Designed miniproteins, single chains. Designs and how they scored, part 25

Each design is a single chain, and the fold is of that chain. pLDDT is the mean over its residues in the fold that is shown.

## One batch from the design tools (miniprotein)

Design m847
Fold by ESMFold2-Fast:
Structure m847 (fold): chain A 94 residues (1-94)
Amino acid sequence: MEEVLEEVRRKLEETLEEAKTASPEELRELLLRTGDWILEKARENKLSKEEIEEMKKLFGEMVEELMRLHPTSEHVEALLEAALEFNKRWKELA
């Protein structure tokens, strides 16, 4: 669904902006909250495997950009923890 993917892109852009000034703990909470929101959208709209993979890719690209913006070990650790948890939750949709 093109509309759902656009909503996801918009949400990720909002998350990226909020995350620029976030502490490590706030980053972890923000990413998990955003990941859960995306996952729920995928479930509600019964997205195809292809659409789910695109959403996963977009989320991963945001995490990579945040790692570039927050190069401290504490921020990187929080980002990796959130990414691992999100990857685990996404496997349940595969």
Scores: mean pLDDT 77

Design m848
Fold by ESMFold2-Fast:
Structure m848 (fold): chain A 99 residues (1-99)
Amino acid sequence: SMMARIGIASVEDVFGRKFPSREALIEALKTLLESILKQIEELKAKAEELEKQGKFREAAQLESARGILRAEGMTLIEALRYLGADEEFIEEVEKRLEE
């Protein structure tokens, strides 16, 4: 429940407002989570290109950034679970965060 509260607070901070319904809050959380997943995929692709160039330190910095985004994504997932979002969506995004 603590992680769920952090996730809800993060979305309220990002959008600068409270949400009028549980459904509106769930949609905002899903939108932010999809943005995080896209950033993780982009950072992974860039890190792999840097490794091919022998730029291991720069690649490691991007992997560190991906780790931070994964932690943020997990916090948003806990908020979605707390609010009763669909479990199928949650299972799919959890799997993508592990990749």
Scores: mean pLDDT 84

Design m849
Fold by ESMFold2-Fast:
Structure m849 (fold): chain A 90 residues (1-90)
Amino acid sequence: MEELENLRKKALEAIEKGDRDTAIEYIRQILLLQGYSEEEAEEFAELVRKNGLTPEELKRLVDLAYSGRIDADVALALLQIRNYTAELAK
């Protein structure tokens, strides 16, 4: 879908510019388009803000949101992102 692709591009651009709050807002919108509830998307955004994700972790979150592969358990989804980043560091 064209809107979903545009949101993905905007999220990645915001991450590269260091505009964390804007990137998180676009990720929230991607989640809503993928069928997550408003409450789920907002809880996800809040946990991302509180956990200080790196640009690499935020890019992984965008890919997971875009693919619809984020677990409904937000804590498990954040663990998936961090485990992926740790694998890349090896």
Scores: mean pLDDT 75

Design m850
Fold by ESMFold2-Fast:
Structure m850 (fold): chain A 83 residues (1-83)
Amino acid sequence: LEELKEKAKELEKELRRHQIDSDVYQALIDIAKVLSKMSTSEEDKKRAEEVIKRLEQMRNDHTARAKELEAELKKVKDEIEKL
């Protein structure tokens, strides 16, 4: 029982890290979009789009990992309830 509780605690910590990282990347995307709208240069707009695309990929990677961790955490919590 304690081993499952410890595993759940570690999964919750990892899940929280990925959720925070996802939120940070979303904030950076929002900032980059504002800066892109303020740009007068087509070259600057293109660079901003490339940065946004990279940030979106990083955000998506962290959200995907968070979903995997949520599923694993649910399995561990269900095992604890079963005991």
Scores: mean pLDDT 83

Design m851
Fold by ESMFold2-Fast:
Structure m851 (fold): chain A 83 residues (1-83)
Amino acid sequence: MITPEQLLELSDEELDRVMEELAKRAAERYGIDPEKARETMRFMGELLRIAREGKGSPEAQERAVKLTREAAIKDREEALKKL
C-alpha cells in the first residue's frame, strides 16, 4: 500500500490515479457516494501537490487556503440544504 510520503514523490498523473483508486475503495468500504469519495480524494490530491512544492511560499499558502475555502463553502451549502 502506498504511504503518504510516497505520494509526495509521485508525478501528477500517478497521484491522480492513486487518488482515484483510494476514492473507489473508500466508497466500497464505507458505503459512501462514489462521486463524493472522488471529490474528497481529488481535494486531498491537490493539497499533496501544494505540499510537494515544499517552499512554504505565500503562493502555496494562498492556493491551499483557496482550496480549503472552496471545500468549506461546498460543505456548508450541503448542510444548509438539510435544514
Scores: mean pLDDT 67

Design m852
Fold by ESMFold2-Fast:
Structure m852 (fold): chain A 115 residues (1-115)
Amino acid sequence: KAVPPLIEGLKHESELVREGAAFALGEIAEKNPELAKDAIEPLIQALKDESEFVRESAAFALGEIAKKKPELAESAVPALEEAAKNDESENVRNNARGALEILGINDLKKAVEKV
């Protein structure tokens, strides 16, 4: 099955492999969110990756899970809030905000402005 190798790919030494794994998990979530549920906690960890591109793809994947099955992505809310407020990359912040908006998290503007 594709999901377990992709979860292992999120921990790979190569930035390109980790980025590709996160993005592929997002595409799987778009088509079949139930298959991506085991990837949620690994994707939450990928939001803290050293690479801006890995964090961007992880936020994207969590957003796709939230869009299809919001109940599966609720555990990602604290990590997405942290990324939306404090990530150095505008693309990462935008993807995290998009996921939070889908999840209907409170007054997002108030949460971000409070930082």
Scores: mean pLDDT 79

Design m853
Fold by ESMFold2-Fast:
Structure m853 (fold): chain A 67 residues (1-67)
Amino acid sequence: SSDDYVRRLLAQSLLMLGAVSEAEYQALLGASVDDLIAVAEARLGPQAAANLRAMADGIERIIAERS
């Protein structure tokens, strides 16, 4: 599903940005989009969290348009 794809991309983005460790990333693979955005806000601040949410929304829109 588009939701599963977005969740995995958000978790991977947090790992790539250095916001979470590899062990934390493994634990986050089952997290919701809202939980992942909450982690982004706690680790990177509200601006970064807002940017990641906008990215997630944009990706879901593109997937919907291509389906």
Scores: mean pLDDT 82

Design m854
Fold by ESMFold2-Fast:
Structure m854 (fold): chain A 78 residues (1-78)
Amino acid sequence: SEGEKRAEEAVERGEQLAREGEESGNKEAALMGGVAEGMVRISIGVGKASGLSDEERGELAERALESGRKAFEEVAAK
């Protein structure tokens, strides 16, 4: 479904942020990249446990990614 694809893409982008953080040599960026990935994964798990549709889980994952990405970018800009 489209929602499943959106959730999978959000996970992939979260994983990319975590990798970028680790590769940066900046420990704070590594932490925030991991937090971004974790937020996406947690949002999907909570959505599934709460009986949300594939589409709703996709939206939730994207919103979690957006929040995590903003936090990561604030740290990575140093």
Scores: mean pLDDT 84

Design m855
Fold by ESMFold2-Fast:
Structure m855 (fold): chain A 92 residues (1-92)
Amino acid sequence: MIEEKIKKIKELKEEAEKDPSKSPELESEIIRLAKEILKSLKSEEERRKTAEELAPYSVYAAIELALDLILEAKKNNQDSVEVTKEYLAKQA
């Protein structure tokens, strides 16, 4: 179930890259699917792992992962902005 949705997101991302005219509609669908997947996961660990897998393909998943990192940084009394910048630099 979740694996089928992940595969669909990857296919939509490839299609968006091949045809820029369809990109807005395809990116909207990617966001919708990623949001549905992440909201369906009850385990924090599984949600984080899935967000990490989807981050390269979905802006929504990347934002969810960044928010998780910000919350963890605040819990550890670290600079959340610096931690987020370091993470995004490694993904580029």
Scores: mean pLDDT 74

Design m856
Fold by ESMFold2-Fast:
Structure m856 (fold): chain A 101 residues (1-101)
Amino acid sequence: SLLELSEEQIRKIAEALKKFATETDPDKQLEYFKEFLKLIGATDENLVEAAQKLLDALNSGKEHGLAGKFFEAIRNNDKEKALKIAEESGNEFLVKIVKYL
């Protein structure tokens, strides 16, 4: 379970999330996102294409759901908004991640 990760592992995940969300170079942003996905145990070989499509949607403003709002809050260094979105999602892991942003 992602909730069973150590405090150090959660910090590393939060740092990777912040790096890709705030990166303005598309190539570096993709590499940071791949690092984030690796840290959360996402190892499926189809994941890279899905990740690229998700990043393109997030960067073009076409992702209007909770994921898009959460990414925008982190990109803007709005920790309070990111926390509220994580709490409203019911995802306890995202709440823990935001505390280390």
Scores: mean pLDDT 71

Design m857
Fold by ESMFold2-Fast:
Structure m857 (fold): chain A 98 residues (1-98)
Amino acid sequence: DAGHEGVKRLIDAAQESVDQAERLIQQALAGTPEQGRELLAQAEQQLGIAQGLLNMLDHLKEKIEADPELQQQYQEVQQRYQQAQQLLAQARAQLDAA
């Protein structure tokens, strides 16, 4: 089903943006504060992309809720997105203290 595949691709793209943000946050905390601030700005950009994708998925919520597998994947990426935003905020506080 092309509609199912389309929703799955949006979920996969959102997961990739969250994964990229998490990697950038980890790299930011491992380097100098100056490099870290630049990497956190890139992480924020990736989370912005994920937010846009999640907003598109919210308009497809009825289709997602009709498919238990898509619903589970959607809930997982929403949870990971929230966790990544919290990690970003913590990383900023840590670098500002350095």
Scores: mean pLDDT 87

Design m858
Fold by ESMFold2-Fast:
Structure m858 (fold): chain A 78 residues (1-78)
Amino acid sequence: KLAELQARLKAIADEYEAGKMSEEEALKEAARLYSEYLGIEEELLLKYAEAERAGDKKTAEELLEKIKKKAEEWYAKA
């Protein structure tokens, strides 16, 4: 499961490095994969990326903590 997620994330990185997708497209696909494999809401991951781009450090840190808690819950159940 985690190895499959990493393999698919690497495929996205390879496509991005090859110039076959934009950074925004790569981030959206990565967020979708994290949502699918870790149960982290895609919306939450996209909001985090937007806060990072906007330089809103407080919102980004709050969203990152929520993402970490979701990942911890997933690992506790796995």
Scores: mean pLDDT 71

Design m859
Fold by ESMFold2-Fast:
Structure m859 (fold): chain A 72 residues (1-72)
Amino acid sequence: MLTLDEAIGMLERAIASDDKEFMKAVLQHIIKHGKDHPELVAKAQEILDMINSGAPLEEVKKKLQEMIEELK
């Protein structure tokens, strides 16, 4: 099962990548493996939907950082 520490580490790497496709892959991984953390999955889906709707990279990075802060 995905742990919160694993999710935080993946999200931090996603932000550092500056790569929307890598960000999508990380969010999809959290959605697939995060069933024990339904609020985490819901937030990951929200940010994934923003990327798919063409949100700019800086907006996505800000939302990923907010997600990390809520998990700490």
Scores: mean pLDDT 83

Design m860
Fold by ESMFold2-Fast:
Structure m860 (fold): chain A 99 residues (1-99)
Amino acid sequence: MIEKYLELIEKLDPAAAKQIRLIFEQDKNSPYGYALAAGELAAAGLLEEARELIEKALELDPKSPGVAQELERALLRMKLQGNEEGAKLLEEALAKLKE
């Protein structure tokens, strides 16, 4: 499942793709890994793919502090880039963690 998204990230940022791949080698269902990958895709403007990975991370661990922290870091990145659509996606995801 994650492999098709890693191929997309690899075209955009090979170093980030390598780090995320190492996370999934240690834990094939890492909610943290999915959240990190979603942040990279959102930064690239691939908001639908980012949404899919956010949903997967939240399904695996809806109470994860690590997922929340990574989504907050991605949100800050989107705001610094002026990526309003990406920021909105991440704010909506963080709101779901509180429900």
Scores: mean pLDDT 81

Design m861
Fold by ESMFold2-Fast:
Structure m861 (fold): chain A 80 residues (1-80)
Amino acid sequence: SARDRYEEVRREIEELLARLEELLARETDPAMKARLQQLIDNARTVLALLESDASATDEQRLAVAEGMLREMRELLAEVE
């Protein structure tokens, strides 16, 4: 179901947040630090909004979560 897929994507976002936090702690480039911090803050905000009692469907929540996961994966690939 869309809800089950959303829960899987949410767990992966939580795992990537931990990885991004570790990368942020080791990063020395101030521009990349700012990008990592902004992405972490945005992802946390998005997750909080998706977990609120909103009028969005499970399919809509899944689509938003998948978008965030994609953005996180793209930055991780750039940092390596």
Scores: mean pLDDT 84

Design m862
Fold by ESMFold2-Fast:
Structure m862 (fold): chain A 86 residues (1-86)
Amino acid sequence: MEKEYKIGEASREEVSDFLQKIANELAKKGVKKVEVEGEVRHLPDYVEYKTKIKAITEDKEIEVEVHVRYNFKTGKAELEVKIKEK
């Protein structure tokens, strides 16, 4: 199953809350291994974070890709999350 979540234009607090929910879900009992790959890009007016999180449980593999773009001038963030279960 593959799910895509897009918050769009959001405050830093809204993005933080959403990422915290994802982190809490991945930290639940039964996760055997977590792999995290991250990339940060600094641009004149914004910073872009791209993170891939792979969690392996006893029964399945969960892959979460998170892309956050934060604009320093507006203080706004955009969040895109893709979740893939295998």
Scores: mean pLDDT 66

Design m863
Fold by ESMFold2-Fast:
Structure m863 (fold): chain A 87 residues (1-87)
Amino acid sequence: ETLYKPNEKLKELLEEVGETRETYTKDELISLLGEYIAKQKLIRTDVDPTLIDVKGTVLGEILGLDEIDSRDSSLFLELFEKETTPA
């Protein structure tokens, strides 16, 4: 299985969920992103539970967005391609 090394911005996000490893699998990164979103309470359950409010967060800074669709798989693929290096 391919391991990925996160860049400094993604490492900062992962530290918010207590992870400090040098490499991760893609499945681990997806799981940790979900844990970050849940821990920070970024889902707008009062309006639309598919919308994730990332404004003012490390994730928002990485993506350059204020809101994301939790169902947008292409966004997560783009994030991994830009913010990780295969190891």
Scores: mean pLDDT 73

Design m864
Fold by ESMFold2-Fast:
Structure m864 (fold): chain A 61 residues (1-61)
Amino acid sequence: MLDELERASQAVAATIQRYGDVKTPEEIKKKAIEEAVKAGVDRELAERIATVAVRAWEEKK
């Protein structure tokens, strides 16, 4: 479970870094979820991690 959380966090962070300057927060969230799922993360967990991470990133813009 810990390695899955680490994979989710890494996939979401990489998506934010790649698309942060060119996509809306909603688009980044959708991309982050799909990238985490591709990395083997459960979709519900991916959605929760992406929601929190994108929200935190948006608040610091």
Scores: mean pLDDT 77

Design m865
Fold by ESMFold2-Fast:
Structure m865 (fold): chain A 82 residues (1-82)
Amino acid sequence: MEEEKQRLEEALQRVTDLAEEMKKNGIEGAYKAAEELEKFDPVLGATVKRIIESGKDLPPEKIAEAVKKAAEAGLQRRIEQL
């Protein structure tokens, strides 16, 4: 349980870093960061990619906020199951 909890907390940190990357550098490179996240956590990475793709017409800050909210909700639910 503890190792899994730490891994989910690391996934949350990676999402936070991805959101900050989007705010600083825009969508350019964000999809690559989401691909690396998918290798670490396939479910989370796929969710992030979907949000980026569906929000491509939004400002990067809005997409970053949507990504962060969805990831926090999903990861919190998974942590609560531990």
Scores: mean pLDDT 74

Design m866
Fold by ESMFold2-Fast:
Structure m866 (fold): chain A 80 residues (1-80)
Amino acid sequence: SAKDKLLHLLNIALEKEKDEEVRAALQRLIELVENDAPVEEIRAALAEAIAAWRKAYPELKESADSMEELFLELIEEIEK
């Protein structure tokens, strides 16, 4: 399912992540997705995670943009 794919990708990102603010944002996002939180809250948590990631890794803007697009598409599929 889209939810399972999103959780799999988020958990891989969390396992590899060393920045504390990014880790906290990813943990929050994972918790909301696992608990079937309202899509609005999941989207807000994703925006916070992407913002934290952009702040930690400003040189990786293109990768951040691609990651945001992929996760938003998966969230949209969960909403359907």
Scores: mean pLDDT 84

Design m867
Fold by ESMFold2-Fast:
Structure m867 (fold): chain A 67 residues (1-67)
Amino acid sequence: MKRVIVVYGKDPEKRKEAVEKVKERYKDLDFEIIEAESLEEALELAKKLREEEGKNVVVLDADAVLA
């Protein structure tokens, strides 16, 4: 089962930085990383991926990743 991480945040610069940090932390794991502009968009994407593709999805706040 392929794992997906959805990183959300309004600031595209912080979101990109968070994605880079996530990629470095999980480089040895088979993860797909998707960006979302808002929590609402991230939750909609996670629902589609879980229901339609049976994927394990983790939703992360870009600000929380960078803390």
Scores: mean pLDDT 79

Design m868
Fold by ESMFold2-Fast:
Structure m868 (fold): chain A 73 residues (1-73)
Amino acid sequence: SAEAARIAAKGLEAIGNGDLDEASRYIEQLREMGALAVADALEILLDTARNKEIGSEETIRAAQFLNDFLAAA
């Protein structure tokens, strides 16, 4: 949905800006909407940002999924 894409984009922007608490709130909103796959992908990126682990296969797949989701919205 357009609303899920809007929230996902804000969550991704928050992660990029280091606003991890804001990103967590957007992930919760996506879960409440039933956008579980999008919420899971953002949570993987959030955890990567917190732990500074970059380039794992799971992180790469999560980023690809989000890019495809946002491009399709």
Scores: mean pLDDT 81

Design m869
Fold by ESMFold2-Fast:
Structure m869 (fold): chain A 76 residues (1-76)
Amino acid sequence: AMERVEEAIREFAEKLEKGEFTMSDAGRLVRALVEAGLTREQAIRIVQEGIDLYAKGATAEEVREHMLRLVREALA
């Protein structure tokens, strides 16, 4: 479960960095988060926060670490 989440978040951060991020990628990440035990609302919020953080100048690595923290907190 967490291994798939870590992979999905890594792919998300890489696509943001490359300027290749699409709504299809957002949907894939939301699905992975829901399968890990989050609600759809929690998953969408985490994805939105990742996009917002990157838009504010965070690195792909910082976005990845922040999103993983939010997922772990939601699953606690």
Scores: mean pLDDT 83

Design m870
Fold by ESMFold2-Fast:
Structure m870 (fold): chain A 74 residues (1-74)
Amino acid sequence: MKSIVKKAILEALKPLLSDADLAEVKDLLDKELSTKSLEEAISTVLQKAAELGLSDDQLQEIILKIVEAKEKAQ
């Protein structure tokens, strides 16, 4: 579950963020997923993506991809 969701988030962000910003999000996601629930980790990463300049529409697309990845991983 966590690895599939992590991959989905990073793949969704790859075309939208610089390599440096993507690496920062990856490190944050790894830290959050090691200590927090999946839902809390997702919330923290989406907040970080918004701070990095993603629009509400881009954040919504990422949320939809995460939901799809979670459903397929059940």
Scores: mean pLDDT 78

Design m871
Fold by ESMFold2-Fast:
Structure m871 (fold): chain A 87 residues (1-87)
Amino acid sequence: SMEEERERRLKRARQILVAAKGISDLLNEPPLTDEERQKLLDYLAEKLGIPREEVERLAQEIGLTINKKAAENMLLAADLIAREERQ
């Protein structure tokens, strides 16, 4: 069903954000600017096919501090998921 597909995408989004947080916590790099952060979250929402508000909520829940390396990892993971969901 469409609801099961949505839940699956949200679960994948959460896994990506948790992995990004883990990488960010290990790196001693400055966080992204607010503008860069917003663009990244917009991109993730588009690529994963989930509402932008849900991506923001997940990022807040896991306390994600986004830096450049974490952003690169999230974009790579989102592209891989988008390829799987391309029908």
Scores: mean pLDDT 70

Design m872
Fold by ESMFold2-Fast:
Structure m872 (fold): chain A 92 residues (1-92)
Amino acid sequence: FEKARIEEVTEEHLQKALEEVLNNLENNEEVENISNTGAAGLLVLAFAAANNKLLKKEEAEKETEKLKEELKKREDRPEEEVKKELLEKLKK
């Protein structure tokens, strides 16, 4: 994940940019799927939108899909493993 310095974007501005990106994909039923891929993906899109000034919905969708695949490759974890770790932490 990119930890770049956001020049014009602050926590509040980031949230607003995120909301605009989500609004563009509002009609898309995959909105929930995109959200599940993580705020990190949306954060990168928000940063790209702010830096690029104008981000088309089509490009946003393409970038989101690409990011989804990359996240799956780097942070792919079976739900069972997560459940097991959570259970072990619960029983201490």
Scores: mean pLDDT 45

Design m873
Fold by ESMFold2-Fast:
Structure m873 (fold): chain A 75 residues (1-75)
Amino acid sequence: MELPFSLDLVKQASQDPEKGQLYKDSLRQEAAESTDPLVSQGLQLAAQSIDYFMQGNFDKGNQLLQQANQLFQQS
């Protein structure tokens, strides 16, 4: 399974507060609508990663995105 949102788009969105908020809302909505628990958890981790990127914590943000990608690969 592929990541629903590209890592590059998530990082770009985090540099624009408006786009960052839109991506967080989209990821959280997709997580709530997902019937696959691994996809839901991955989307929640991706949304959380945007908060860390917006705070300038790129290490934690990248860690959460890697965890999200692993969950998507297992679903």
Scores: mean pLDDT 73

Design m874
Fold by ESMFold2-Fast:
Structure m874 (fold): chain A 89 residues (1-89)
Amino acid sequence: MTQHDLDEVLARIKEELAEAEKLGLAEVLGTELSEVKSEEEIEKAKEEQKAEIAKYEANPAGVTKIYRMFLDKENVYHLLTITLELKEK
């Protein structure tokens, strides 16, 4: 993944979140971007992401976290954590 790929993914996520907020489907509570330095941290982030996906599939309303991992040109992982509240229809 290059910086260009990262910028494209972030722009897409930002657009989707803005649309969801405009429609009253979700409220963005927080966004955090951090650098992941170890393989152990990467594996832990993957397990947490799977748990949040399973939680969302069971109940699509309420507070959830979305995890996105990106690789830069130096093969360093960056973890984007988005905390949002999903609105029930």
Scores: mean pLDDT 67

Design m875
Fold by ESMFold2-Fast:
Structure m875 (fold): chain A 91 residues (1-91)
Amino acid sequence: MLERVRERLRELGLPEEVIELFLETVELWAKRPREPLSPELQEQIDEALATESNPSLRLQLELVRELGHLRPEDVEEIIAEMKPLAEELAK
């Protein structure tokens, strides 16, 4: 799983340091029990996303939001959907 995510991030042209940070975050969330995020935490993440302008932090917040109750197969789909944001980060 994580090796495939690493491959996709490299294909997007992300720096190695960003890839490592991203993979650590994804691995942490992938190992957690699949419990929905609390309504309060979900609201806080949505508020942060509304004001955050840093593409890297936006990507991380979106992953935290989505991975909290998604299956491992959905991780690759999230990465694919985040490709436009990852391309902006690489610029």
Scores: mean pLDDT 61

Design m876
Fold by ESMFold2-Fast:
Structure m876 (fold): chain A 58 residues (1-58)
Amino acid sequence: TEKKLKIFEEVLGVKPISPDDYFYDLGGDGNKMKVLQERLKKELGITVPSYKFVYQPI
């Protein structure tokens, strides 16, 4: 979880980030979503579908 938050902070350019924060509320867009999906898969082995960026906190 801590590594996940760090990846979001780096991609979004926003700190601090809470696990209760929403991707789009932090200035996320389609390009940043794609970068996050690729990094989460490569670094953490997590596949995150696009709808989770809309409906779920980080």
Scores: mean pLDDT 78

Design m877
Fold by ESMFold2-Fast:
Structure m877 (fold): chain A 99 residues (1-99)
Amino acid sequence: EVEERAQELLDIARKAVESARKNLEKMKQYEKDVSKVDEAIKYANNARAAYHAVQSALEKARELGASPEVIAELQRLQDEAKKLYDEAMKYVKNAIEKA
C-alpha cells in the first residue's frame, strides 16, 4: 500500500520533470527573441511547477515511509527539477535584458 502510493508519486514526479525538460528546450529557442518573452515565462512557470510537484512528492513519500530506493529517486528528480528551473529563469532573465 505504501509502496503503491510511493510509485504513484514517482510517476507524477517523473512526468513533471519530463515536461519541464521539454519546455526548457523550447525556451532556448526564444532567448534572443523579445517577442517570445511571454512564451519563455510560460515555460519557466512549468519548470517551477515541476520543482514544487517533486518537492511535495518527496515530502509525502518520506511521511509515508517509502523505501530508500524510492526516496533516492525522488531526491534525484528534485535535484534535476531545480536545475531545470534555475536554467529556465536564466533564459527568462536574458530574454528580458535583451529587450
Scores: mean pLDDT 79

Design m878
Fold by ESMFold2-Fast:
Structure m878 (fold): chain A 65 residues (1-65)
Amino acid sequence: SLADQPVTVEIEDGVTANGLRVKGGTITASSGDALARALQRVRDEIAAAEKAGVKELTLPDITET
């Protein structure tokens, strides 16, 4: 099953609707649940950066187990 194998997802560079410039990173997750947690961390970090009024955010490479 694909759910039982490590998954690598790349987040592309982009600009949010609020004008935040995001430099993407790589997520490596051991499971679908680990991937979901890593994606939630990314969403929370983007939301926090937009709320703080920062202009640029560099996403770290994330490994979630």
Scores: mean pLDDT 79

Design m879
Fold by ESMFold2-Fast:
Structure m879 (fold): chain A 117 residues (1-117)
Amino acid sequence: TAKATPETLLNLAKRAAEENGVAQPSKIRLVLEKLEDGHVKIVGVSGEFAGEEASVELNKVSKLSFEEVLKQLEEAGFKLVEEKDGKYVYEREFDTALQSAEQVLQLGVSIVDIFTE
């Protein structure tokens, strides 16, 4: 059984937009902190939709290495937008049939669950 990846979840959201004939610009932001043990702490997640933002602080530690998390984010089209004080901010802009910042945030949380479960 293939495990879900950030790329597969984002592709499902994109297909839903295409199939429903509605698409809204959305953004997921992930704040990561590299740990000395080689894992990553996902500090927080935000979702942006129609100028509204929803966010949550998670402070969850990945089961994957920092390098593997970054690889999966890059494969999913996330871009590094800020690196400061040991924190790494990754963003993905995409069109979706989702209808609120809270729904975009929930997609971001589901992506984090791939790394932490």
Scores: mean pLDDT 82

Design m880
Fold by ESMFold2-Fast:
Structure m880 (fold): chain A 75 residues (1-75)
Amino acid sequence: MIEVKPKDIKTFTEESVERREKMLNTPIKVTEETKKKLGWTDEEVKKLIEQAEKMAKEMKPVLEEGKAILEKRKA
């Protein structure tokens, strides 16, 4: 059961925007050690990075919407 107050909604929105912004700005790097340990090929690592980058792009509209909500509540 969720009990939500206006103050809690604002805090949740701010946290959500911050988390999504970090995801968009975090570089994705796979080390040689990790590739060898998991048995992944360079092609598999490349596909994984491409998929993660695509997900980050899909999150950008949601992040922008969240920022718009924050601006309205700040005013």
Scores: mean pLDDT 63

